# Ledger of designs, part 70: designed miniproteins, single chains, continued (3)

Each design is a single chain, and the fold is of that chain. pLDDT is the mean over its residues in the fold that is shown.

## One batch from the design tools (miniprotein)

Design m10426
Fold by ESMFold2-Fast:
Structure m10426 (fold): chain A 80 residues (1-80)
Amino acid sequence: IEKKVDELVEKLEKLGAYNVAKVVRYMAKQALKAGKTDIIEKGLENSEKLLKGVEQNLEKIEKKAAEILAEAGIAPPAAP
């Protein structure tokens, strides 16, 4: 359960949501100390569902941006 919390925090940090990531880590630690693992599990499940939706929408935006650049005769930005 701690590993899943760390994974969620890492995903939030990758999205640039550092303050939210810090709050999530703090709340998870308090819930673990209180033995309320069910609350953490429910929170993780709901957060994963929301993040998947955001990730899918970001992919659609990236694809649309690439199409617009191609139509304008501009090469897409170099892949890292």
Scores: mean pLDDT 67

Design m10427
Fold by ESMFold2-Fast:
Structure m10427 (fold): chain A 69 residues (1-69)
Amino acid sequence: SLIEEVREAARKAADAAPVSPATKGVMETLAISVAREYPEYAEEILQAARAGKPLAGAVDVMVKAFEEE
């Protein structure tokens, strides 16, 4: 599923990041949570996570969703 692809990409990005294990968990969890809440933008979150920026991708999606609502 697209959500599982987001999870894998976010996990890989978090694993590569020079941050604490707690921060890595937040990076993965936030990307997945936003993708589940706004499935129409899950592909954009996936692309951002694959680029190593899962947090930035999640924030961008939240902004877009807010503007459409």
Scores: mean pLDDT 77

Design m10428
Fold by ESMFold2-Fast:
Structure m10428 (fold): chain A 90 residues (1-90)
Amino acid sequence: MRAEEMRKNAEEAKDPTAKYAYKAAASAAELAEEAEGEGRKKAEEAAELGKKHAELAGKSKDPSKSVGHAIGAIGSAVEAGLAAGKEPGG
């Protein structure tokens, strides 16, 4: 399962930025699995982007690029949550 893979990558990550990015990607994948109907497809697309950002954050040697990708992974988790009908409290 994509979420379990991302959680494992977060535990194995030595860099705090990469660890946080993988945790965000895992949350996006879990939200995609909880999503129903049309929202599920959108949440799955967001989870896929989150995974890509987390992997790039983990592989980047440039701290600025790593942070940028971590922010991308966090954004993907928010998008997955919104698509799953779980809005962040406004």
Scores: mean pLDDT 78

Design m10429
Fold by ESMFold2-Fast:
Structure m10429 (fold): chain A 69 residues (1-69)
Amino acid sequence: SFEDIVEEFRSIELKTREDLEAAVGRTLSQLVQAGLISRSEAMKLLREYVENDLSRDEFIKLLEELVEK
């Protein structure tokens, strides 16, 4: 479920920015595979994440806003 995917993302130990970027990519892929978001939405979210230097919590907020529509 969406909540399970987000909780897994929250539980990951992140030591570097590269770890967070990899975790974001995996989370977006899992959401697309689960049919919760489209590939286009995932690409848009990844772009917003990179361009705005988002934190984990800011990224989760964007995911919640997208899925609640």
Scores: mean pLDDT 77

Design m10430
Fold by ESMFold2-Fast:
Structure m10430 (fold): chain A 82 residues (1-82)
Amino acid sequence: SIEERAIKYAEELAKKAGLSDEDIKHVVELLREAFRGGPESAEKAIAEAEKINPTAAKVLREALDYGRRLEGEEVRRHIEAG
């Protein structure tokens, strides 16, 4: 699923950025919340990540953008494939 791919991407980015396992877990939880809700949920998740640290917020933003790109690619494939 797009959510699972975005979560995996977030975990990889967070590890490269040097986030703790605890902070990575929080980012994953916030990312799941953002995917379950609309744009308001995404903004709230980013604000909560910023309370953890600015790097966590950056990782969450990049993971959400990655997920949105995957959604756009999936829609395009449905249009092209019929």
Scores: mean pLDDT 76

Design m10431
Fold by ESMFold2-Fast:
Structure m10431 (fold): chain A 63 residues (1-63)
Amino acid sequence: VSDLEEEVKKAEDRVREAREELDRAYADYEAGRATPEELTEAMKKYSDALADLKKKKLLLEKS
């Protein structure tokens, strides 16, 4: 199903973007430029993106 394949691709792109944001947040936190709350938000965004990708891949597998 092409729509599910496109959704998986978009979810993979979101995971990549969120991972890059998380890596930057970690670097900024270690350098004293970010708060613990900012790091936590980046971690949450990455976790949410992974959960969405997992759900969409599962739907594609069941098709």
Scores: mean pLDDT 83

Design m10432
Fold by ESMFold2-Fast:
Structure m10432 (fold): chain A 86 residues (1-86)
Amino acid sequence: ALDEAVDIAVEATIEALKDAEKELLEEVKKTLERARDAAIAGDIERANAILEEGREVFLKAVEQSDKEKAKKLLEEARKKAEAILA
C-alpha cells in the first residue's frame, strides 16, 4: 500500500513537471527516487531531508511547467494515493 502510494505520487509529480528542461526533470526524478527509497525503507526523516535538498530544483521545474496542468495532475495523484492508503 505505501509502496504503491509513493510510486503514484512520484509518477504524477514527474508527469506534472514533464514540460521542464530535460536536465532539470532528470534532477527531479533522481531526487524523487532517492526520497521514495528512503520512505519505503521507513526513514521518513531522510525522505524529508532529500526533498528539502531538492526544493530549489522542484521550484525551477514548476516555473517551467504548465502550472494549471501540474496542479490538476498532483491533485489527482493525491486522491489516488489516499485511496490506496485507506
Scores: mean pLDDT 73

Design m10433
Fold by ESMFold2-Fast:
Structure m10433 (fold): chain A 76 residues (1-76)
Amino acid sequence: MPLSPEEAQEALKELNELEEILNELVEAAENGDGEKFEELKKKVEEKIEELEKEGKSSEYLKTALKEAEEILEKKK
């Protein structure tokens, strides 16, 4: 199904907001802050589910989440 201009603009705005969350997620992982990481991870997972329900790409979020998990694991 083709996206409307409104849907495309909303998707871009959501991606920009998610970039901020992902930056905080990576920072928490690099700092070894497991509590903050878990909180941000739940928020990212909720956004992934929302995007998938709308038929939008969530690969960016899935990749970033996996990378952040690897960073946190290395800090342990």
Scores: mean pLDDT 75

Design m10434
Fold by ESMFold2-Fast:
Structure m10434 (fold): chain A 99 residues (1-99)
Amino acid sequence: MVRELRTEIAKSLNSTDPLLPDPKEIARAIGILLRFTAGLETDAIDDEVTEEIEKYLELAGDKETLKKVQDYKKRLQEEGRGEETSERAGAAIRRMLAE
């Protein structure tokens, strides 16, 4: 399920030919994926998803949001997973999607 959605996003993230029409819509979709993978509580999935988001933001040239995603990734790696980490991840994603 999540891997299938991630594969579709990864194709867009790794291609510079078709620019995504609305970065905000893609950010929202990625935010949903992050919340979903955080709910699954697997380090491998969370790291993979954040990496794909980083690629997207690099292609879009959004350095500010890229920094926020990198900070989120560091927090996941340093604190590990758990309900507390998932809740903080959700809050960070909400902030990224808001601005």
Scores: mean pLDDT 52

Design m10435
Fold by ESMFold2-Fast:
Structure m10435 (fold): chain A 65 residues (1-65)
Amino acid sequence: GDKEEAEKYAKEAEDAAVRAAATGASPENIQRAAEYARKAGEAAKKGDAKEAKEYMLLSIQAANG
């Protein structure tokens, strides 16, 4: 359901933020990825899969530059 899907997106956002730090992304991109991962986690707590996915994509974008 939406809750499980939202949690999956939040986890992918968290993984992107961790990867940004591990791969030596810029400090600005590391901070952005972490912020979006936090927001994805908040969306997942609400069961909002759409919002969680949007923040996950933003976290991945920030992590990749």
Scores: mean pLDDT 85

Design m10436
Fold by ESMFold2-Fast:
Structure m10436 (fold): chain A 94 residues (1-94)
Amino acid sequence: SLEEKVERKLEEMRKLGASEGELRAFRLLMENAPEEKREEILNMSAIEILMELGALAVARAVARVLGDEEEFVRWLAERYGVSEEVARELAREL
């Protein structure tokens, strides 16, 4: 099932030393992203997912320095096919 695949990937991420924020970010994407995007992410390795979340954390930090946090939220919403509300929650976990 989807739930079993998500829990397995979360366990793999935990073993690699993922932060609680990274685990929540991944879960938020699995609960809210459209099926195609969820499958794309689940087909990534746990290390690839953590590398992507790390890159997003850097992008968020840059957006904060430049005063472009709302633009970053809109970009996340488009990138992952989620609502701006979900994208804002995702940004907070990074």
Scores: mean pLDDT 90

Design m10437
Fold by ESMFold2-Fast:
Structure m10437 (fold): chain A 79 residues (1-79)
Amino acid sequence: SEELKKKGEEGLKEIEELKEEIYKLENEGKITPLQASVLLFRLAAIRTEIDLAVKKNDWKALELAKEGIKEIREEIKKL
């Protein structure tokens, strides 16, 4: 649906914003290159889950993917 597609696009935008934050944290020496790589890999996996959820019209899969984004954001906040 158009609504699901729009919610997926919102999630993809959040992923891009978190990627920029991760690169900034790595550049500032607040996380190691390995920590940055692991976080970026997890975001790439979530991006794939969002794309698949939108393609399959799966609202539950999109909700779970958004929970993954929230978990990464909370981990970054604790740094």
Scores: mean pLDDT 89

Design m10438
Fold by ESMFold2-Fast:
Structure m10438 (fold): chain A 92 residues (1-92)
Amino acid sequence: MQKEKAERLIKALEELDLKLEKGEITLREAAERLAELLEELGLTEAAELVRELLKEGRERLAVEVAVQTAAVVYYNLPMSRIDEALARREAR
């Protein structure tokens, strides 16, 4: 379900934001982890864009693109009715 992909992206963003705030990881490391997650979730074009920005040294923009992609995926959930998706899962 699209909900599960969005939840995984949001959770990863929260964890990476916390680590960035504490200085435990770099923007490059955060962007690389986000690109890997985007690939795992089938968002291959977004992952490739993040990697290209990293090659150009645009680490901050790479993270921003990953965050915006996650927001777009999450934003689509209200249009699909989250309650209907949950009900279908419970019927299993």
Scores: mean pLDDT 68

Design m10439
Fold by ESMFold2-Fast:
Structure m10439 (fold): chain A 68 residues (1-68)
Amino acid sequence: MPPAYGEFTETSVTVHGEFSPVQRRVAAAEAGRHLGARVSPETLEAAVATTGDFRLERVGDELRVVPL
């Protein structure tokens, strides 16, 4: 299976590869911590629902999920 990993920048975290739903939720929580952004329950569920690679971006004080 392809390796799963996260790529961190000052404004985003990109998640690559096959993550489980639990790992996607953890990635969103960790991205919020890294970027100093608020992580809503809706953002956590969006991360879990996203298939394939996705990006977590800070927009203002909130974390958002961007499918790739």
Scores: mean pLDDT 74

Design m10440
Fold by ESMFold2-Fast:
Structure m10440 (fold): chain A 76 residues (1-76)
Amino acid sequence: MAEEALRRLEELTAEVLRLAAAVAAGDESAVEALRRAAARLGEEVAEVLEVGSEEQRERALALAEEATAAVEAAVA
């Protein structure tokens, strides 16, 4: 479970970064997709934190911080 959740989290982080860049460039159609991707990211982080090893949990938190920074930059 944790390895699968971490893999999905890495893919979702890349998607959030891509969508955040689109929103920052003025693509309002990407806003809803970004919101959904961020919500799914949060769910996968929670899964890794529940069942993951210490190393996997640290990786999940690092990915969450990267995604959060990108979203905040996009809406500033």
Scores: mean pLDDT 83

Design m10441
Fold by ESMFold2-Fast:
Structure m10441 (fold): chain A 86 residues (1-86)
Amino acid sequence: LSPEQQAQLDLDVQASLVRMQASIVRTHSKNILEQARKSSLSEQQQLIEQLEKFYERAKELSPLFPELEKDAEILKKMLEQVRKSL
């Protein structure tokens, strides 16, 4: 593949991963929060870092994939709720 074709394919894959993670968060939000409250400080930090990375990726990709704006909002709300539970 040309560098341009490879870059587009990589973007499509990353968009798909963000959508999947947002779907998991939306479906299992109560369970994720309950697990976070019972988790160690290090596990809570790992969860925060993971949510932050997916949120940043969703925002970076949203100009090319407008549907990811809703996914970014889901991830942002979960990130805020996890931070508030610390």
Scores: mean pLDDT 82

Design m10442
Fold by ESMFold2-Fast:
Structure m10442 (fold): chain A 70 residues (1-70)
Amino acid sequence: TPSDQQVIDRGNDAQITLQNNRIDSVVAGDQSTYQSYSDQINSMNDLYDGVQQGDTQSRSQLITRSDQVM
């Protein structure tokens, strides 16, 4: 079972992947894909505080979101 810190670290790696994909969508001129990646980044950002506070639901969601990206 990963620690909260390991979940956060994996989330950070997923965020970097999403940010790179978002930059690629800007270069391609794809505004809808840009918005989709921005929404994913923002939804994951909301989970970090919950994980640090010991919220098991935020932890489970951050794991799921990271797995979907990675």
Scores: mean pLDDT 84

Design m10443
Fold by ESMFold2-Fast:
Structure m10443 (fold): chain A 66 residues (1-66)
Amino acid sequence: MEDVAKGAEAAGKGEGGEDLERGARAAAQISNTSFESGKGGVIAAGKLGLTGERAAKAAVQLSQIG
């Protein structure tokens, strides 16, 4: 969850790199989806301006929806 939150916050700032990749992997594992779905969820949560635990939960849910 912490890695997902950091990834979403990085995406919200227009950043990528290790935090986004790590967050995407964590979201994919938690949601039982592909890395691409996890990355999409993390980016979407970041665009919503969410941080911390709320960002992590939103990213996981958005990863499941596609």
Scores: mean pLDDT 77

Design m10444
Fold by ESMFold2-Fast:
Structure m10444 (fold): chain A 77 residues (1-77)
Amino acid sequence: MKKEDEELLERVRRLLKEAKEAAEKGDIFEAEIYTSFARMFAAIAELMAKRGKMSEEAAEEARRIADEAQEIVEKAK
């Protein structure tokens, strides 16, 4: 993977971990904040992939991670 792809995926994975931990603690508001940031980075990754600045695979993985975070928050409500 390109270093930039890896850095973005690491950030999105960190946000998923924080969202999961917040949801497990019952802090739904904090979990929603982390999930919103994960979704924002996934949208940026998709936009960058369309412009050839990021791999489509990295963008798809970022979206998958963001969707997982959203699902965790929805189930915790």
Scores: mean pLDDT 83

Design m10445
Fold by ESMFold2-Fast:
Structure m10445 (fold): chain A 84 residues (1-84)
Amino acid sequence: MKIEELIEKAKNEIIRETAEVLGLSESEIRRFLKDTKTVSELIKAALELAKEKGVSPERYTALAIRLIGIEIDLRLEIEKLKKE
C-alpha cells in the first residue's frame, strides 16, 4: 500500500470516530475540519471541536486516546513501508 493511501485511511478513521462521538455526520466533521493538512492537525482540530461541542471529559479522553492511537499506528505502518 502507498504512503498516501495509509494517510487517507487514517484521516477517514479520525473523521469517523469524531463523528460517532459528536453524533454528527462524517460530512459535517469534514466541513468543520476542512482547513487541516496533516493527520496531527486533523486530530488537534477534532479534539478542539469536541471540547467546543461540550463533550464530557470522559468521552473527550476516550476520543483523544483513540485518535492518538490511529496516528501511532499510521507512523508505524509508514516506517515499515520505508524499509521495503
Scores: mean pLDDT 82

Design m10446
Fold by ESMFold2-Fast:
Structure m10446 (fold): chain A 96 residues (1-96)
Amino acid sequence: SEEIKERKKKYEEVLKEGKEAAKFATEVLKAGPREVFEAVGEAVAALTALDEEKGEEYRRRFLEVVAFGLPLNPEKVKEEAEKLVKEGLKELKELE
């Protein structure tokens, strides 16, 4: 359906952005592990496809964590990313 196509497009666009953010976090900020940041990006992309407002909220939070980076505190960046994964997955369950 058209709604499925629109959700898929939104998912793919936000997923691509999340992958670039995860790459920046791990390659530039050395904030690792990469799989945590990729998991945030995937959860944010899925959430954006299902609930655009919630997705935009979590997308902004993820990008702020990565962009302002806390490059001098990689453990804190990791903790915030793990928190975003947990919260994003909870939001996804509530939308089912």
Scores: mean pLDDT 76

Design m10447
Fold by ESMFold2-Fast:
Structure m10447 (fold): chain A 94 residues (1-94)
Amino acid sequence: MKVSVIEGVLPADEARARASLRGLIRMAARDYQLPEEETERLEAAALAALDAARASGRPVRVVQEIPARGVRVELEFTPLPDGSTRVRITVTQE
């Protein structure tokens, strides 16, 4: 079993936060050799979760299964008082 945890803080600036998040997702996708279509789906889900966390001011958690690769991705977004967002990406492969 392979497990990776990626943690970071996304800046308060929306464009920079989105760009940083895409970078983290692409890094995880490369490490786990995810197909481009699955990477695009994961990026879309991650960006939607970031937007929801920022809008609500509350933590948001999303789980995506990628059965073709035996991979499970868990995304956790925690909005911070300064307008930044803490992100934790946990990738588990069987």
Scores: mean pLDDT 85

Design m10448
Fold by ESMFold2-Fast:
Structure m10448 (fold): chain A 71 residues (1-71)
Amino acid sequence: GPSKITSTGPLTSEHKQLAQKLAQDLYAAGVPQSQIYAKAQEVAQAYFASAENRNEAIVIIAQTLKDLYEA
């Protein structure tokens, strides 16, 4: 399984880029718009151990996915 990111505080630029890539991977996998937040939460839980970082990652993943569907 993926190694979890254990840092606290706001996400680094590299972690934000990872969240955006994870959103692109979900879009490529055909995740429906109705499941964006559920899948963002699932993926963030797999990659981020800190609740604070997980919540920030969920927002980035969900927003990136939404932007891809609204393009």
Scores: mean pLDDT 77

Design m10449
Fold by ESMFold2-Fast:
Structure m10449 (fold): chain A 100 residues (1-100)
Amino acid sequence: SSESKETLEGLIESLESFKELAEKLSEEELRNEVERFLLMKPHLLEVIRKYLSPETAKKIEAVLDKFEKTVESNELSKEELLEALNKTFEELIKILEEAK
């Protein structure tokens, strides 16, 4: 539907904007923004489940869960954190593009 397509495009744009912002942040700012993003995960998943298929939602949840576990289980350098974020967001964008 038009609403679902607009929601998908908005999510993709938001993820791309976050990636661009992340490259400009200090280590402390990057860690704070990643923590805020992960705190918003339940809300993001609620939106995804409302507007996207259960199959797509499950794929997105798995990607986010893997990212959260990676960040929480490892003392990542700034470079490693940025790499993990970029890889995660690229995978999310791919899933959302394929759901159009």
Scores: mean pLDDT 84

Design m10450
Fold by ESMFold2-Fast:
Structure m10450 (fold): chain A 116 residues (1-116)
Amino acid sequence: ADRALAEELRARLAELEAEGLVEVKIEGLTVTVTLSDDPELIRGAYIAAAALNLIPGIEVTVDGTTLTITLSPDVELLERAVPALLRLLERATSLGGKAVLEAALLGILEALLAQE
């Protein structure tokens, strides 16, 4: 269920944070991902950011190593974004891409759980 998936995503992101690879901050509908200064990690994250911007209800802005993911307050739009995000995550092979997609998905799941 969604709560179990959110817990798994939080645990995976916490492991990456412990390794100094990423820092993820979720504040309501805003998810901030700060990447380490690794060109391969940054490249994967930028590709994931571009893909996320194609999903209705998700906007990503990039400033160097910091990605800001802004989620729509429209619950129905966020619910429709979940299966699209899961498909992107299944196809993601880069660590940076997976981290950004997992952070975005966690942000959506936490927003949806807050409406219950």
Scores: mean pLDDT 86

Design m10451
Fold by ESMFold2-Fast:
Structure m10451 (fold): chain A 94 residues (1-94)
Amino acid sequence: MEEIEVTVLLVQRGDTLEVLLSIHRVVNGERHLLATVRVTTDDLSLAALRAALEEARAQAIAFVEETESDPEKVAAAKEKIAAAVERLLAHYEA
């Protein structure tokens, strides 16, 4: 069974915020790292966080569209990327 897993992490280092979006392919329980998108901002505002997350989303989608030839797999990966970003934004907007 093949599955796409998307993880988004926020790392604060002093006055900088780093958004790390990782895409894994999971095949028979084995995780294979496909890509990590990194977006950094020196503005710790919610607006800057939203901009960094949307940039990470755009870069992750572009990577999937360039590297995956199966349109159904592209659609599934895009949905998982969007869901991961939206879940993280909802946490900070609550």
Scores: mean pLDDT 80

Design m10452
Fold by ESMFold2-Fast:
Structure m10452 (fold): chain A 104 residues (1-104)
Amino acid sequence: SEIEKLAEEAVRFVEEQAKYYNLPLRDEIIEAVRELAEVLVKHNYSKEEIEEFTFIVSFLIREAARYPEWEPYIVKILKEAVKLLEENPDKSVREIFNEARKKV
């Protein structure tokens, strides 16, 4: 489906960014982002929500590259977002990430 392709493109884009910045925890970041994308597709999130997801995750990767001390917290945010999204598949991507940030 177009949504599955968009989610796969988002994961690939994020993977390329994490590798480009040579982030020490890139494998954990990529795994969490892949898990998030799978949950978004499973619960029929819109194209707009997947684009918001791509924007937020891309922003977090740039933050990790800019401030290396924040990378472990960004990994925690992504892992918390996976849990929250699985438990609350009716919430927007923005709401999920806002809640994840509060818990780390």
Scores: mean pLDDT 88

Design m10453
Fold by ESMFold2-Fast:
Structure m10453 (fold): chain A 93 residues (1-93)
Amino acid sequence: REELVELMRRVGMSEEEIEEALENSSEEELRLLTAALYAELWRRGEISREEAAARMARYAGEEVVFKLIDAELAAGRLKPEEAERLRAAARAA
């Protein structure tokens, strides 16, 4: 809960936007939002890819993270060795 609020602040959401998201979202939607915000921090380079993968897997499940890893590999943004490390981080979460 507090982790999600801190993530929303880190990506530049206003306190009003944070309150609206918390009021209008189910518990499942808040977990998925938490994973999406970690993906955004990964894209911005504000956290390690391994940390982002582990946190995303914790909230959205490892299958969601594996799909993201596969998409990044297909786009040429990840090396196979990096992808293996990220899958390991997701499983360890």
Scores: mean pLDDT 79

Design m10454
Fold by ESMFold2-Fast:
Structure m10454 (fold): chain A 80 residues (1-80)
Amino acid sequence: DEVLQKFLDELTKLLKELGFSEEEIQEIVDLIKSGKVEEAMELLKKLLAEKGISLEDAIELAKKLKLDLTAELLERIASS
């Protein structure tokens, strides 16, 4: 699915910019690919908090980088 691949590429770019390790990024990506989206979202939230990054700051950066699919995902996380 081209849309899923584009989303994963955008997410990887954002998470690298935010200082996530390759291992952390791979775990999140693998959860999404296996359909465990809720677990992936919870892991992402925990890792952001652990790194002292607010969801608001992550959304702002995603928008600045024009990572539209990832920005939408983070807004959904923030609304939960």
Scores: mean pLDDT 83

Design m10455
Fold by ESMFold2-Fast:
Structure m10455 (fold): chain A 98 residues (1-98)
Amino acid sequence: SMEERELARLEKIVELLKSLTDEEINYIAQKLNISPETLKRIIEKAEKDPRSLTEQERGILEKAAIIYLKRKGKTVDEIAEFLGKSKEEVEKIIKALN
């Protein structure tokens, strides 16, 4: 189902993001125009209760994963495969962040 697919995607994103350093959190939060504390809270919420996330919070987590993977030198193709999205969708998100 759509919900099961979304939960699986969120689990992958949380696993990626929960090991971030404070420097990496600060960088991503700045790119998203939110506080580092807000980003940390959303990651913790996603780990503890993924079904309680708002659509805005889910969007923040997906954008955070894209920012992080791009910073680590991953290609658009690799990011799209990781997120289960089209290349076009990932490119649109990247363009919106710049």
Scores: mean pLDDT 86

Design m10456
Fold by ESMFold2-Fast:
Structure m10456 (fold): chain A 100 residues (1-100)
Amino acid sequence: GEERLAALERLIGLLDAALAALDAGDVDAARAHLDAARALIRAMRDAGLISDEEADEYLAALDQALAALDAGDVDRARFIVEVTLAMVRIRLAIERLIEE
């Protein structure tokens, strides 16, 4: 539905913003965007816009990205966020096809 599409687009925006912050060397801004993405995923799960399994997969990935940032491994964090973003983009594309 429209609410699910809007939520997925917002999640993509937060993950894109996190990657842009990492590319700029702004680790604190990247953490803030990833924390906002985690909060949105939980809100989407609670609203029934995403499955518990899909939410758990995204949350586990973002927890690993934040742990990589805590360890100073920016390249690992970037890779995890890029993979998570790709998964969300695929889900958005599938959702748009179902709405036809």
Scores: mean pLDDT 88

Design m10457
Fold by ESMFold2-Fast:
Structure m10457 (fold): chain A 74 residues (1-74)
Amino acid sequence: SSSLEEKAEELTEEIIEALKNDEPEEVLTRLLQEVLKLPKEVAQKILRKVSEAIKDPKKQAKLQRAYILAQEAL
């Protein structure tokens, strides 16, 4: 439980930082692959928090593309 909460918070912060720093799509895709390994409800909560923190439509589009690529890799 605490380990899962810690991992979720860590991934949320890493994705937000990667988007702020305009990291390549491949970096975001790897982080989102880790998110998708978590329980579905936890993954959805992380994605909502990231979307709320990121105002830039260009960065939101990048996140969406990375999410699609992460899902295809499963």
Scores: mean pLDDT 84

Design m10458
Fold by ESMFold2-Fast:
Structure m10458 (fold): chain A 88 residues (1-88)
Amino acid sequence: MEEKVEELEKKAAEYIKKAVEGKIDEEEGIEKAAEYIKEALKLRGEEVDMEEIKEQVERVIEAEKLKKLPEEEQKEVSEKAREELLAR
């Protein structure tokens, strides 16, 4: 049972990574990752709404995309925010 949970979690992480890298459609990545997470939770005796799982996966993908922005784009966004704060 534990090995199956670990395999499902690894598959979910793989789809999240592919969605973050743009190798698959983001909606497809969210759906596939959420399906694997739901099955893992079910094996642990937990029943969680698929919609809640999808929202959590979407949040993780968005956070990871922000971390993977080129440093130059991150600086540009930060500089723009700083300029707006200094203009106030």
Scores: mean pLDDT 72

Design m10459
Fold by ESMFold2-Fast:
Structure m10459 (fold): chain A 68 residues (1-68)
Amino acid sequence: DKDLFEIVKLLTGKEPKSVSEAASLITGETLRSLLTPDSDLMKKIVQALNDGNYKEAIELAKEYAKRK
């Protein structure tokens, strides 16, 4: 999924080579964000992904990338 890979690249700075690598990278970044001020933003990104709202997830991921 092109949108999923774009979101992972925005969140982690790394382009995934597979869906399983994308899932691993998102999980790692989510865990790292839990102890940062960006944890609420990460929760919103994960919720948008669960809802299938890729447009919202991409916009939130761009905001997350700017805070790094």
Scores: mean pLDDT 78

